Designed miniproteins, single chains, continued (4). Designs and how they scored, part 32

Each design is a single chain, and the fold is of that chain. pLDDT is the mean over its residues in the fold that is shown.

## One batch from the design tools (miniprotein)

Design m13083
Fold by ESMFold2-Fast:
Structure m13083 (fold): chain A 70 residues (1-70)
Amino acid sequence: SAEDEALLAALEEALRTQDFATAERYFNAIVATGDPALLARARARLERLAAELPDPSSTQARGYLARLDA
């Protein structure tokens, strides 16, 4: 949905700008939905960001991936 894409885009932008407080808020909002399709899209996007972004944002993205697998 447009709302799901907005959440994913906001998480990506926060990680790209190193706004980790905002990234945490949007990551928690995504997880709180409990939507398996949205969670799968978040995983794919975080895997891409972990590969593309420098530290510390790549480390933060890997941390979010670990939390999705918990």
Scores: mean pLDDT 89

Design m13084
Fold by ESMFold2-Fast:
Structure m13084 (fold): chain A 93 residues (1-93)
Amino acid sequence: SLKELLEQVIETLRQIREDLEKMAPDDVMGLTKIMMVLLGLQTEIDLFGSPEIAEFFNEQLKKLLEAVKNKDMDKFLQLIDDTIQWLEEVLKK
C-alpha cells in the first residue's frame, strides 16, 4: 500500500540521517552509498507513489544533489529532515 511504502521510505531516511551524523567529512564512499539509496527510493516512489509524492521527492533529491555539489553537509542534513517532516505530514492525511 502507499502508506506502507511511505513508512518504509521514512524509516530509510531516518537511517540515512543517523549515518550522516556519524560519517567522517571526507567519507566519499559513505556519501556515494547514501546517494545510491536515495536514488533507489526515488525509483520506488516514481513507480508506486502518488504523483504529488513523486514530484516532491524528485525536487528534494535535486536540492540534495546541489548540496553535495556545494559541499554543504549542513544543508544536506536539513533537506533530509525537511523530507522526513513532509512525508510524515502526508502519512497523517
Scores: mean pLDDT 81

Design m13085
Fold by ESMFold2-Fast:
Order: C-alpha cells, then structure tokens, then sequence
Structure m13085 (fold): chain A 84 residues (1-84)
C-alpha cells in the first residue's frame, strides 16, 4: 500500500527532524523526497532515497529514536518493494 509507505516515510522524517542535527535535517529531506517519488509512482527512486535517508538517520540519532526510525523506514521500504 503506497499511501501507508508514504505515511511511514513522513513519520520517519518528522522524528528525524525533531533531533535538530544537520544530518537529521538532511535525512528528513530525503525521507520526504522518497515519499514524493512514491506518490509519483517512481518506486526505484523512492527506494534509493529512503535507504539513503535511513543510513544517514541511523548514524545521527540517539538509540531510541534510531530504533523507531529504523522500524518506520524499514516498513516503508518493504511496502515499496512489494509494490514493484
């Protein structure tokens, strides 16, 4: 379900941005870009951006926020892969 993947990416972006780091802000931008490409049907681009955002977020966040963002982004990536 693309709409669920988009919501998960937007939630991951929100949590990542709330951390207030420069890497967190960049990762949040990439999650939002991934959500836009998913809505446009460009799933390959959405997946690339979501994975890049997750990698950046994972290295910049505290453990609890990192766990939550990994869960949300991982679920979104799985849904994007299932879509095509």
Amino acid sequence: NLEEAVKLLEEAARITEEGGTEDGKRAAELFREAARYARQGDLDKALQLAREALGLAARSLPPEDRRRVIQLAGEAIGKLEEAK
Scores: mean pLDDT 84

Design m13086
Fold by ESMFold2-Fast:
Structure m13086 (fold): chain A 84 residues (1-84)
Amino acid sequence: MKEELKKRVLEIATQYGLDPLTIQRITDQMNEKELEELLKRLEAAKSPQDAVRVVQEQLVRLGEKLSKNKDNEGLRKLGMAVDK
């Protein structure tokens, strides 16, 4: 289940020109519910700009979760690109 969701997110995100390695690292930090929400939002995206925004919002939320767990630097170390 989780791997299928990650694969589908990766497929859609790369169609919009997002880096596959960055997407894999992001999705590795997400649970199944978060992946389902991300997938639905990506499927609803009408443009590459919308897809980038959706992914960027998930990066921010992951940063908030990591900050609550004391390590928001983890995003940089995982190679998550906030500029993509």
Scores: mean pLDDT 70

Design m13087
Fold by ESMFold2-Fast:
Structure m13087 (fold): chain A 113 residues (1-113)
Amino acid sequence: MKTIKEKVIETLRRHVEAARAAGREELSDVLEQGIKEIEKAGDDPDKILETLRKLAERLFEVAGDDPEAREWAAQVVLDLATTIIDYAIENGDEETVKKAFELAAEVVERLAA
């Protein structure tokens, strides 16, 4: 079974490839930096969630006021939150499930603003 770090990096790599294919080089660069930071965080769910919250902030900063780029940023973070929720449910980690849902809610509110 894959670790939380391995599953999160796999999701991030998919989004790097998608961003590159779409010509979104700045978003791709932020996501690649995110992979390096997740590698450094290891398999600690709290450190991973903190890293992803910071990644979300950077993605929305790069997206600026472009609605399509903001929707892309939101989709990336929501997919990452879902990856963590799925892992946490499989491992009976109710606190990590709750924290990942909080991250997803923050992203939805940021997209709506």
Scores: mean pLDDT 84

Design m13088
Fold by ESMFold2-Fast:
Structure m13088 (fold): chain A 74 residues (1-74)
Amino acid sequence: MSIADALRQLTAQADLPPEVKAILLQLADELAKAKTREEQLQAVTKGVNKVQETSGMDAATKAAQLISQAFALS
């Protein structure tokens, strides 16, 4: 399974606000386009920061955990 597909599946099942889910789905699209691990990490950093700005630190922490799970499943 790709990291993007894993993140999409985890996001669909997660108990997160709709705005956070939208950010994570956009991140999944960016991860699908990333060619290197460095590009993936840059996309993750940008995505987590956007979650924090939109929905606060607790939502950002949960998003980061979900992203880590997506990487582990890939």
Scores: mean pLDDT 85

Design m13089
Fold by ESMFold2-Fast:
Structure m13089 (fold): chain A 77 residues (1-77)
Amino acid sequence: LPPETRVVAEVENDGEPATVYLFVKSSSREYGQVSTVGPGRATITYQLEGDDGILDFWASAHTPAGDALPVRVEILE
């Protein structure tokens, strides 16, 4: 993968703030990012640097009450 590859998680979180967690495992390291977003659609972006390649990724999103929300994850080059 090129060094500027992005991993994007998109969540629908209407009505309440949501906590979005994105996890990416690359050739050299593992990363986790968490963000709290307002009502509406939110996107969390992760960008690789150098010669890293993506080996695995997953995401989750939850309301303040702990209910799971749908999350779509994509790899962009």
Scores: mean pLDDT 68

Design m13090
Fold by ESMFold2-Fast:
Structure m13090 (fold): chain A 66 residues (1-66)
Amino acid sequence: MEKLIEEAKEEGRRLFKELVEKGVDPNEAVSLAGKHTYQLLVAAGVPPEQAAQAATKTGNELLKEL
């Protein structure tokens, strides 16, 4: 489970970087990256509460990098 969560967080970070490089606003990019991480985890069978926590952590980590 931890590896799956980490992989989904990495995909979210990757999407964030791609969106920012395309000129998307960083705050919007964080929102989209978090949503992507959440959707990946839920699709993989992670409970919604745990998926939401992972998405929130990803968003908070990305905001600290701004």
Scores: mean pLDDT 79

Design m13091
Fold by ESMFold2-Fast:
Structure m13091 (fold): chain A 75 residues (1-75)
Amino acid sequence: MEEKIKKIKTLSDKAVQALLAGNREEAIKLADEIAKLTNNPELGKIMRRAAEDEDPEVAAALLSMATAIEINILK
């Protein structure tokens, strides 16, 4: 469980950095990896949509919030 939480956090941080750098393609790939690890289809859809459709700052905030919620569920 702890290893899984650490991996999700690392992927989320990388996705946020990719979005802020303007690399949406990388952010989408990282969001898909997080979705697979969380096994939550609704969270996966939200993360992917944020990475694709939102302003990079808004997308980064949404990804961070979604990841924080999932980490709380995994505790």
Scores: mean pLDDT 73

Design m13092
Fold by ESMFold2-Fast:
Structure m13092 (fold): chain A 100 residues (1-100)
Amino acid sequence: SEIEQLIEEFNYDLELFEERVKKVIDYIREKYPDDPAAQEAIKKLEEILEKTKKEIEKLIKEAEKNPDIDVNEMKEKYNKVLDKANEEMGKVIDELYEKM
C-alpha cells in the first residue's frame, strides 16, 4: 500500500531527526556541562523534540485511519512540522551562543 510505505518513510525520517537532535543535545551537554544557559537550551530542545514527535505520531495515526488520504498532502503536512521544528531548534541554539 502507498500509504503503508509513506508511514514507514515517516517513521524512518522521524528516527533520523530524533538521532540528529540527540547528538546536538549530547554535544551541548559535553561542551558546557555546568552552564545554566546550556541546561535551559537542552530542556527547550527536548521539549521541541517531544512536541514534534507527538505531531508526527498524530499524522501517522490519521494516515492509518484513512486509506484514501492524499499522499502528497500528508507529505506536505509532515514537511511543515519538521521545518517548524528545525526553525525553533535553530533559534534555541542561536540564543544559547548569544548568551555565552
Scores: mean pLDDT 86

Design m13093
Fold by ESMFold2-Fast:
Structure m13093 (fold): chain A 80 residues (1-80)
Amino acid sequence: AIEIPELTPEERKEAIEYLRRLIDYLKDHLAKNGKNMSPEEQKKIKTTIELLEKIAAALEADDLEEFYALALELQELLEA
């Protein structure tokens, strides 16, 4: 479970920085290795990147409602 409501402002800043680093990593990974992946794997990574970018934007905008909704969607995608 994602315990986002318990994050301090400092933890939220660190979470945004972590998400940006993870987005960069996934984009680089897809660019370098995408040709060796199945179409399903490529789609999952692309969808994950899109969700992470929206989550980071919601955190930066202090849109907690959108953040929680997107974070749950990402969690379901990663647990599938």
Scores: mean pLDDT 78

Design m13094
Fold by ESMFold2-Fast:
Structure m13094 (fold): chain A 70 residues (1-70)
Amino acid sequence: KKEVIDQLIENAKKTLEAAKKLGYSEEEIRRLVDFIIENIKATLKKYGLSDEDINEVIEKIRELAEEILS
């Protein structure tokens, strides 16, 4: 279960880095972040994670997106 979270965060990071490298605009990357967050939220709920744990993962993804956009 911890492996699933780590994999989701790693995949999100690589996806956002790839999008930036491919020339996605800041607006496009922000929309991609929203899409990724919704998919991760659905996946983690399916795996029975608490709202608190889900929010922690979402915050990490938002932080990664902010770093990539800076």
Scores: mean pLDDT 82

Design m13095
Fold by ESMFold2-Fast:
Structure m13095 (fold): chain A 78 residues (1-78)
Amino acid sequence: MEEIRKLVEEKDLEGLVKLYEENPKDKKIAFYSLALAIVLKDKETEISMSALDLEDFEKLIELSKLSSEEALKVLLEE
Protein backbone atom coordinates (compact mmCIF):
# COMPACT_ATOMS: atom_id res chain seq x y z
CA MET A 1 0.00 0.00 0.00
CA GLU A 2 2.83 2.45 0.85
CA GLU A 3 4.40 1.86 -2.62
CA ILE A 4 1.04 2.55 -4.35
CA ARG A 5 0.52 5.73 -2.30
CA LYS A 6 3.99 7.06 -3.20
CA LEU A 7 3.41 6.46 -6.93
CA VAL A 8 0.04 8.25 -6.70
CA GLU A 9 1.60 11.22 -4.84
CA GLU A 10 4.35 11.43 -7.51
CA LYS A 11 1.69 11.13 -10.29
CA ASP A 12 3.72 8.23 -11.73
CA LEU A 13 1.08 6.49 -13.83
CA GLU A 14 3.70 4.53 -15.84
CA GLY A 15 5.26 3.18 -12.64
CA LEU A 16 1.87 2.18 -11.26
CA VAL A 17 0.87 0.43 -14.53
CA LYS A 18 4.21 -1.45 -14.48
CA LEU A 19 3.56 -2.52 -10.87
CA TYR A 20 0.13 -3.86 -11.97
CA GLU A 21 1.70 -5.80 -14.89
CA GLU A 22 4.01 -7.46 -12.32
CA ASN A 23 1.01 -8.17 -10.00
CA PRO A 24 -1.94 -8.75 -12.41
CA LYS A 25 -4.33 -10.16 -9.76
CA ASP A 26 -3.90 -7.26 -7.31
CA LYS A 27 -7.23 -5.42 -7.27
CA LYS A 28 -5.81 -2.42 -5.35
CA ILE A 29 -3.04 -1.79 -7.90
CA ALA A 30 -5.62 -2.07 -10.73
CA PHE A 31 -7.95 0.41 -8.96
CA TYR A 32 -5.24 2.99 -8.22
CA SER A 33 -3.83 2.72 -11.76
CA LEU A 34 -7.24 3.56 -13.28
CA ALA A 35 -7.96 6.21 -10.61
CA LEU A 36 -4.62 7.97 -11.28
CA ALA A 37 -5.28 7.89 -15.06
CA ILE A 38 -8.64 9.61 -14.38
CA VAL A 39 -7.00 12.15 -12.01
CA LEU A 40 -4.41 13.01 -14.69
CA LYS A 41 -7.09 13.07 -17.47
CA ASP A 42 -4.94 10.52 -19.36
CA LYS A 43 -6.80 9.10 -22.38
CA GLU A 44 -3.87 7.24 -23.99
CA THR A 45 -2.82 4.73 -21.31
CA GLU A 46 -4.54 1.34 -21.69
CA ILE A 47 -5.40 -0.24 -18.33
CA SER A 48 -7.44 -3.43 -17.80
CA MET A 49 -10.71 -2.99 -15.86
CA SER A 50 -11.41 -6.73 -15.45
CA ALA A 51 -10.22 -6.90 -11.79
CA LEU A 52 -12.68 -4.18 -10.64
CA ASP A 53 -16.21 -4.50 -9.23
CA LEU A 54 -19.23 -2.14 -9.42
CA GLU A 55 -18.26 -0.18 -6.28
CA ASP A 56 -14.80 0.50 -7.75
CA PHE A 57 -16.37 1.82 -10.98
CA GLU A 58 -18.69 4.14 -8.99
CA LYS A 59 -15.68 5.60 -7.13
CA LEU A 60 -13.86 6.15 -10.45
CA ILE A 61 -16.91 7.96 -11.90
CA GLU A 62 -17.03 10.28 -8.87
CA LEU A 63 -13.29 11.04 -9.25
CA SER A 64 -13.83 11.89 -12.94
CA LYS A 65 -16.21 14.74 -11.92
CA LEU A 66 -13.52 16.51 -9.85
CA SER A 67 -10.56 18.68 -10.90
CA SER A 68 -7.20 16.88 -11.05
CA GLU A 69 -6.05 18.55 -7.79
CA GLU A 70 -9.26 17.73 -5.85
CA ALA A 71 -9.40 14.16 -7.24
CA LEU A 72 -5.78 13.58 -6.17
CA LYS A 73 -6.60 14.75 -2.61
CA VAL A 74 -9.60 12.38 -2.43
CA LEU A 75 -7.55 9.46 -3.79
CA LEU A 76 -4.72 10.04 -1.25
CA GLU A 77 -7.26 10.11 1.65
CA GLU A 78 -8.45 6.59 0.70
Scores: mean pLDDT 72

Design m13096
Fold by ESMFold2-Fast:
Structure m13096 (fold): chain A 94 residues (1-94)
Amino acid sequence: VPSVEEILEEFRKRVEELAKKFSEEVQKIIKEFVKELERLIREGKASPRLARFVGELAIRELEDLIKNNENDPEYVEKVAKGYLDFLRQLLAEE
């Protein structure tokens, strides 16, 4: 039975693997996204279910972004920043 901590660890590993395909700047943004998500769950400011849903959505969009924009790192960076802002907005609406 996966614990919340095991789910977050699996999510972190998936995001870190995706981040390796991007520039260092995008990797930093993605790492900040994961850290913010984990922090909000730990502090009880976000439900694990909502945070997981947002994370899964972001991963899917990032995978599609990589697939369709392999040679446009600036565009990828802008979209990754947008996901971090989107995460902050969704988690603030508890």
Scores: mean pLDDT 66

Design m13097
Fold by ESMFold2-Fast:
Structure m13097 (fold): chain A 88 residues (1-88)
Amino acid sequence: SERQKIRDEALAFLDSLLAQIEANHDLTPAQRARVAALRAQFAARADDLAKNSDPATLRRKLASLVTATVLRVIGDIIDEELAERKAA
């Protein structure tokens, strides 16, 4: 179950990054719901990858998926903050 350990480590790393984002930004309930949905999508894809990939491929794909998920969260926050600044 080396693949399960890699998956769990990737989820823990993502959760740590998401916690840092939440600590540095006052997220709305809608933003928190989107973060939770993106985290759930990551978990589902990570589970699928763990079933269908060798450990080396799994590490590479999960690293890419963590980066993509974090960038999407940051992008959503930036878009909303820019919209608020234009409304002020």
Scores: mean pLDDT 81

Design m13098
Fold by ESMFold2-Fast:
Structure m13098 (fold): chain A 62 residues (1-62)
Amino acid sequence: LEPVKASSSIKNPAPNPKDPAILKELQAMQPKIDELAGETVLTDENVDLGVKELELAVKELF
């Protein structure tokens, strides 16, 4: 015996992204975020390498 139907079917999820405009902007940002996220991991290590290269250049100038 199933319980009474508490209108679970009519959840009416009221998400903010109901507007296609917002969705469009979010979608455009996603690829950028993805690229940043991927590069961030590499950038973290690159920062160390970049600093090292900069220091070497400065040292040579001296």
Scores: mean pLDDT 56

Design m13099
Fold by ESMFold2-Fast:
Structure m13099 (fold): chain A 76 residues (1-76)
Amino acid sequence: SAVEEARRAAEELRELARTADLSPELREGILKVAEGAERLAETGDPAAARTGAQIARRALEAVRRGASHEEVAKLL
């Protein structure tokens, strides 16, 4: 489901924040994206949950590409 995808992507972002060697600013940014994805999943609207999953996956890809904390913040 879209909710499961959003929660899984948010969890992957939290794991990245915990284990990866990131700047404090980038870590804060990805945690905010994870929180946003969870909030969208909690609305009960499937379209919102799908949007949350897409935003979280986009953040994961951006971080893996070496994106700045500013780029990640724009995904919120």
Scores: mean pLDDT 78

Design m13100
Fold by ESMFold2-Fast:
Structure m13100 (fold): chain A 57 residues (1-57)
Amino acid sequence: MEEERRRKKEEIIELGTELFKQGKVYIAKMLVLAEGEDLGLTPEETKEIIEEAEKRA
């Protein structure tokens, strides 16, 4: 279960990274927040995903 969540987090990071590369910063953040909420992630976990996605872009 945690492993599945971890993999889904990576998928969200990849989606966010693609949007950051396109310069769609606000859309990237909103998408990650929405996907994170759907997965039941905490706000802090979602912020970590945003940071990682930005770092990969």
Scores: mean pLDDT 79

Design m13101
Fold by ESMFold2-Fast:
Structure m13101 (fold): chain A 68 residues (1-68)
Amino acid sequence: MELTVEVEVELPPLEGELRERALAVAEGLGRQKAQAKAEELQAKDPSLTKFTFRVRIREGLEYEIELL
């Protein structure tokens, strides 16, 4: 089945190099984790074909994935 994964990025108020690092984490690691979670969920319920995740970046560049 066709699988669509959309990601929304939420950043704390960051500037300069720290903001660029946060965006890189969200676009790379956050998207990859969201894709893996979507595939896991679709494997359990094949009727699910579209997922939207929020990738929240915290201070210290830690990230969290939330299904919307």
Scores: mean pLDDT 78

Design m13102
Fold by ESMFold2-Fast:
Structure m13102 (fold): chain A 67 residues (1-67)
Amino acid sequence: MDAAAVAAEMLALLGSDDPAEQRALVARLEAASPETLRAAIALLSKHFDQDPAALRARVEAAMAAAR
């Protein structure tokens, strides 16, 4: 899985209010390597001028909440 695809799934997770969709997205994100997850956060940070640490914390919180 490439960083752009993982970044899109991270955005979908942050925007989703459906528990079933959130669980499916978490499963896909867990299939990604730590390097790909890091690259996806860097890509989102660069594209949206957001702090990468804050984005990572938000994604991790959303993944935990979906479980």
Scores: mean pLDDT 78

Design m13103
Fold by ESMFold2-Fast:
Structure m13103 (fold): chain A 69 residues (1-69)
Amino acid sequence: SEELERKAEEYLEKAREYMEKANEYSKKADEYAKKGDREKMLEYTSETARYVGLAMGYVTDARALLRER
């Protein structure tokens, strides 16, 4: 169904947005690691993991929609 394929594409776009956010936080974690700021490094590492999880959720949902053809 084109409707399910369109919805899957919307979910993949959301996954891409969350991965972009994860990349931003990952870069901040690296910056704080270089500065020796362990607390901020762990904070941004945690946020990176959270956004990767959100992105993977949308990828999983998109795959499920494509199987419901």
Scores: mean pLDDT 87

Design m13104
Fold by ESMFold2-Fast:
Structure m13104 (fold): chain A 90 residues (1-90)
Amino acid sequence: SNEKFKETVEKIRELYIEAYPYLTAEEAKEVDEALQEMVDIYEKTGDFILALEKLREKLEEILKKTKNSKARELIEKMIEIAEEAIEEAK
């Protein structure tokens, strides 16, 4: 549902804000762009699962390049929230 999407986005954004001091400027920009792309996909398609799968894929790419342990931990938590929301939607 639209409300479930908004709730999921809010939880992920809260983790992004927490992660922000541990991210490089480039990493922060990539996460912000991934979050915006997720919202854009949902607004255009209404496909909740597609929007979150796209975010998960992009966050996994960012995680592979991320060296800061706290940033990695928080990105992994963002991925977990997306994965849980996808499973609940099935």
Scores: mean pLDDT 87

Design m13105
Fold by ESMFold2-Fast:
Structure m13105 (fold): chain A 79 residues (1-79)
Amino acid sequence: SKSEIFNALAKKISELYPRKPGEENLKAQLYIDTLALYLLQGKSQREIAEELGISVSTVSRIIKELKEIAKELGLELPE
């Protein structure tokens, strides 16, 4: 299910971008938020950019990285 793919990817993102002592895990949170909007809510890159207050190019880069992480786990994200 999409929720199972989300949980597996969220765990892997947290492992790839771990929290540093004294810092919030802002990078992992941004990737997880992007993944939720993209995978669970089916939002376009433009809609995600508007909701998160970032550029469409940043969303595109994050989604490309998420697809690469998913592929390494044997999972596929929708186009």
Scores: mean pLDDT 82

Design m13106
Fold by ESMFold2-Fast:
Structure m13106 (fold): chain A 77 residues (1-77)
Amino acid sequence: SEEVENVSREIAIDLIEVAADFLESQGYTKAAEELRKSAEKFREALKLKQEGSDQSEVDKLLEEAKKLSSKAAELEK
C-alpha cells in the first residue's frame, strides 16, 4: 500500500543519513557527500509523491538517488 511504501522510504532515507554521518566521522568525506545527495533526492521524491506529483518525476528522482548511492560505494573501493 502507499502507506507502507512511504514508511519504507522514510526508513531508507534515515539509514542513508546514518551511513553518511558515520562515513564523514571516519574521514570518508566524498562518499558521505554523495550519500547525502542521495538522501536529498529520496526526500524530494517522497515529497513529490505526497503532493500528488507525476509518477514519472518521482521515478526520475528515485533513479538519481540510486545512482548517487552507487557512486558513493564506488568511491570506497
Scores: mean pLDDT 77

Design m13107
Fold by ESMFold2-Fast:
Structure m13107 (fold): chain A 95 residues (1-95)
Amino acid sequence: SSSNQQQYQQLRDDVLNDLKSFADQLISSVPEDKRDEARKEVDKLLDDFNKQLDRLTDYAIENNTDVNTFSSQLSGQLGYVKLVMEGLKIDLTNK
């Protein structure tokens, strides 16, 4: 339904904005001499995540996926990418 499409788009936008905020905080927390490298790697992860969100959203629209199921899928992907970004911070700090 059109209502479900609006909910999918809102949920997609919310998780993308959450990850962007998390990424900016993470970059600000790495050593200054590592921030350019962190930004490049984070931007790649953000681009990949955005493409994955588009695929999940398109699938949900085409298949009328339950909103709670879609929300759970987005939250799972958000959590995974945040863990990858935390790992990146650890790697950059230990170089």
Scores: mean pLDDT 88

Design m13108
Fold by ESMFold2-Fast:
Structure m13108 (fold): chain A 99 residues (1-99)
Amino acid sequence: GTVKVKVKVTVAGGPASVAIEVWADGQLVRKEVRRAAAGETVTVEFDAPVGSYVEVMALVSDTANLAAGAVARSPRVKVEGKPGETVEVDVDITLAPAA
């Protein structure tokens, strides 16, 4: 079954593109990209299979281009819950100051 996942990402240290990836059975099944200002909390909601893993990445760039800027990653978080429930995942990412 699937659960609704609500991912809240707070980015400190500078503006960033935030990429949220969902992994099931070692496969990437969903990717969402949002732009965040410094100190902004980005909220993304989606449906994911129970037992999936959520990983969050932040890049110091004006685009979703993963080759640009500094990269910070969260640990993978396992999505647990019953079908029809909402699972909240809160992630704090601190970027090194851009030189």
Scores: mean pLDDT 70

Design m13109
Fold by ESMFold2-Fast:
Structure m13109 (fold): chain A 74 residues (1-74)
Amino acid sequence: SAAGEAAVAARGPLNATIVKAANLIWKGFEEGKLEEGVEQARKLLLDAGYTPEEADRIVERLVEAVKALKEIEK
């Protein structure tokens, strides 16, 4: 846990990148361009140093969260 906490602190800019990725997916969903939003978010995460596997998992979770929130907005 201590090593994990240190890694999260060291990766502070990458946490901001996850927020930016979420915003790209949300905007894509609102504009009917979810695929484009997902591609932009995935590229952003890869450019920030996430592995393809990590980027895919983050994007998948963000897409599910956006879909759940949009279901509530109906």
Scores: mean pLDDT 73

Design m13110
Fold by ESMFold2-Fast:
Structure m13110 (fold): chain A 82 residues (1-82)
Amino acid sequence: MVELKFFGLDGEERTVKGKDLEEAKENAVKAIIEEIKKKFPNLTEEDLEEIKEYLLERVSKAKDEKEAEEILNYIVEILRLL
């Protein structure tokens, strides 16, 4: 089982789990999308799906847990500035 830790859009630490790194990445992206929905309630279902695909593509490039956590924290930092 793999665990990924990152800070959410609200600045609180999140922990997501998966059976492997790939599932943990997917669960982390799902958590970020739920936070985006709350912060930007005017986004459509289509907009959210496009954002999800983009985030999955970025985090898929991580080769290990540390790289995944670094990418996730970077994504969240950028989203907080919007």
Scores: mean pLDDT 83

Design m13111
Fold by ESMFold2-Fast:
Structure m13111 (fold): chain A 91 residues (1-91)
Amino acid sequence: GPKGEEAYRRAVEAGERAIEAARAAGRRGAEIAGGAILGLAQLSYGVAKAVGEPDDPKLIAAMERAARAGERAAELAPRLDGLELLRAAGA
């Protein structure tokens, strides 16, 4: 199956949830942090797809880490902001 595409989709969904949680909490820095997680996932997958390696195990592992960071950022957005949110989320 398209394992890289599926891992990327999960990372995008997690990043978008982080942005929405930050917006709901009124935390602009946390929203920017969520956007950074999302942007990194999009750039990394785009490059891998362009070079013909979208199912690279290292890319999949990176997307899975991005998804976990996004999910954690979504949970922490009401309490943390900006760079502190990124550091706490493991991004």
Scores: mean pLDDT 77

Design m13112
Fold by ESMFold2-Fast:
Structure m13112 (fold): chain A 80 residues (1-80)
Amino acid sequence: STEERIERVERIVEEKLRELLEEVRDRATPEQLENVRAAFEGTREYLVRLIREKGWSVEQAERAIDITREGLRETLERQA
């Protein structure tokens, strides 16, 4: 169902966020950590809309999450 896909995607977002936060824990500022959390929350909201309105799959959503994660990782590396 749509709700089951949303629940799965929200779990993936939370898991990937936790992984990235742990990865950058020692080198990121509190402001950078907050920006990472905000970006993942925005991605979650966007993906929930795409699942509801456009019938996006979990696989499509996970790809978008991975793109967000890589972009944030690159941004943090440039800011170091």
Scores: mean pLDDT 87

Design m13113
Fold by ESMFold2-Fast:
Structure m13113 (fold): chain A 68 residues (1-68)
Amino acid sequence: MSARQQRLSEALGEILRRIGEWLKANPDASKEEQLAAIEEIVREVGARYDVPESFVEAVIRWARRELE
């Protein structure tokens, strides 16, 4: 794997872990609250792992579609 692909995989793993933890802590959260938390997590982790903004935007779009 390239270093970039490795960073993307690590970023995605951290995103999924944090989303899972947040949902467990907030089982009664509304769709709007879930989406806001996901967007915040994706942007924070994306910045930490220096992933492209296009990747961050793609993950957020995916999350919005899944929560529809």
Scores: mean pLDDT 80

Design m13114
Fold by ESMFold2-Fast:
Formats: C-alpha cells, structure tokens, sequence
Structure m13114 (fold): chain A 84 residues (1-84)
C-alpha cells in the first residue's frame, strides 16, 4: 500500500523535470497505476481528480503545472507519513 504511494510520488517528482508531452504521458501512467492498485477508494478518486486538474493545466496554462505538481507531491507525502 505505502510502497505503491511511494512509486506514485517518485513518478510525480520525475514529471517536474519532464517536457509537456512527456508529462501528459506520465499522468496517464500514474492514473492507470492508481486505478489498478486502489480501485473504488476515496483516495483513488481524490488523486485522479487532482491529476485531471493537472492535465487541464498542462493543456491550458502549462506555466502553472510545477506549482500544482509540487502541491500534489506534498499531499501524497502527507498521506504516506500518516500511513507509515
């Protein structure tokens, strides 16, 4: 459980240095991983909503994506710390 969230966290951190095209591809991979490992959970629904928001920002306002990614990284780190 925590190991999967750490994998998601690592993928989100990698996106910070990726191109816009690569970030879109990585977002779909992260969404797929969350849906596979946490199906039907409130956590999965929350994370997918936030990732969908980042996808919209990538298409409309890519300059705001680093801030949104850093906020999501902080949220995932907080969840991991809570679960330990």
Amino acid sequence: KVEVLREVLAKLREMLSASVEEQLERLEDIKALIKEKFPGTELAEELIRKLDGIERLLREQPERVPEALEALIEDVETVIAFLE
Scores: mean pLDDT 81

Design m13115
Fold by ESMFold2-Fast:
Structure m13115 (fold): chain A 94 residues (1-94)
Amino acid sequence: SSELEAALEKFREVLEEYKRLYEEGKISEDQLINVAQIGLHDIVRLMVERKVPESEIERAIEEMAELLREFGIPEEKIEQIVEQARRFLRRLLE
């Protein structure tokens, strides 16, 4: 979906901006992680509302995890964000 692709691209742009602010010392690592977590939950919710297949939503979660790794977010925190997103997805599909 072009709308979902646009939403994912906007989320990437927002994360890149917040990473820049973090590297400049203007925000904390916790603020960067919080923005990533909120944004991922919003994307998962949007995808569920638009009836995107679960397999595609899982793929998007994996793509976001890779982006966070590229940003230098610690693996332990990425695992927490991903697990929270997967738990949220499971609750939305019930």
Scores: mean pLDDT 81

Design m13116
Fold by ESMFold2-Fast:
Structure m13116 (fold): chain A 69 residues (1-69)
Amino acid sequence: MEEAFAEAERVFRGFKIAGEVVDKIKTNLTPQQELDAFIKAAGAAMNAESDEEARKLAEKTVKDYVKKL
C-alpha cells in the first residue's frame, strides 16, 4: 500500500501543477489542444522528484507542445 500511496500523491501533484501551468500560460489553444497539453504536462510532472522540477517539466512540455503547432 505504501507504493500505491506514493504513486497517488505523485499523480495528484502532477495534475495540480499541470493544471496551474496550463491555466497560467493561457495559450491560444482549442479546448482539445489544452487537454492534450495538460495530459502531457501531467505525465511529465508525475516523473519529477520535486515540486520545483515538476513545474519546470510541465512548463517545458507545454512550450514544446505549442511549438509543434
Scores: mean pLDDT 74

Design m13117
Fold by ESMFold2-Fast:
Structure m13117 (fold): chain A 80 residues (1-80)
Amino acid sequence: SDLSRGIGAALLGVGAATEAYILVKKGKPEEAAKRAEADLEAARALLATVRDPEGRALAERGVRLAEEALEAAKKGEPPK
């Protein structure tokens, strides 16, 4: 369902933020950025298929978290 896809994208975003935090703290921001890019691509793909408002809001949150994780990793910083 659209809601399930939205939840999937949200979980990808949370995962991206968590992994970026851990990898940056370990001194691996380049690996953090690569993983966040993959999670962002997957979250965006899910968002593109979601039409219902609730699922879309969750998917948009997931994309935003993954984008924030990627930007932070590129700067060698943990996400906010």
Scores: mean pLDDT 86

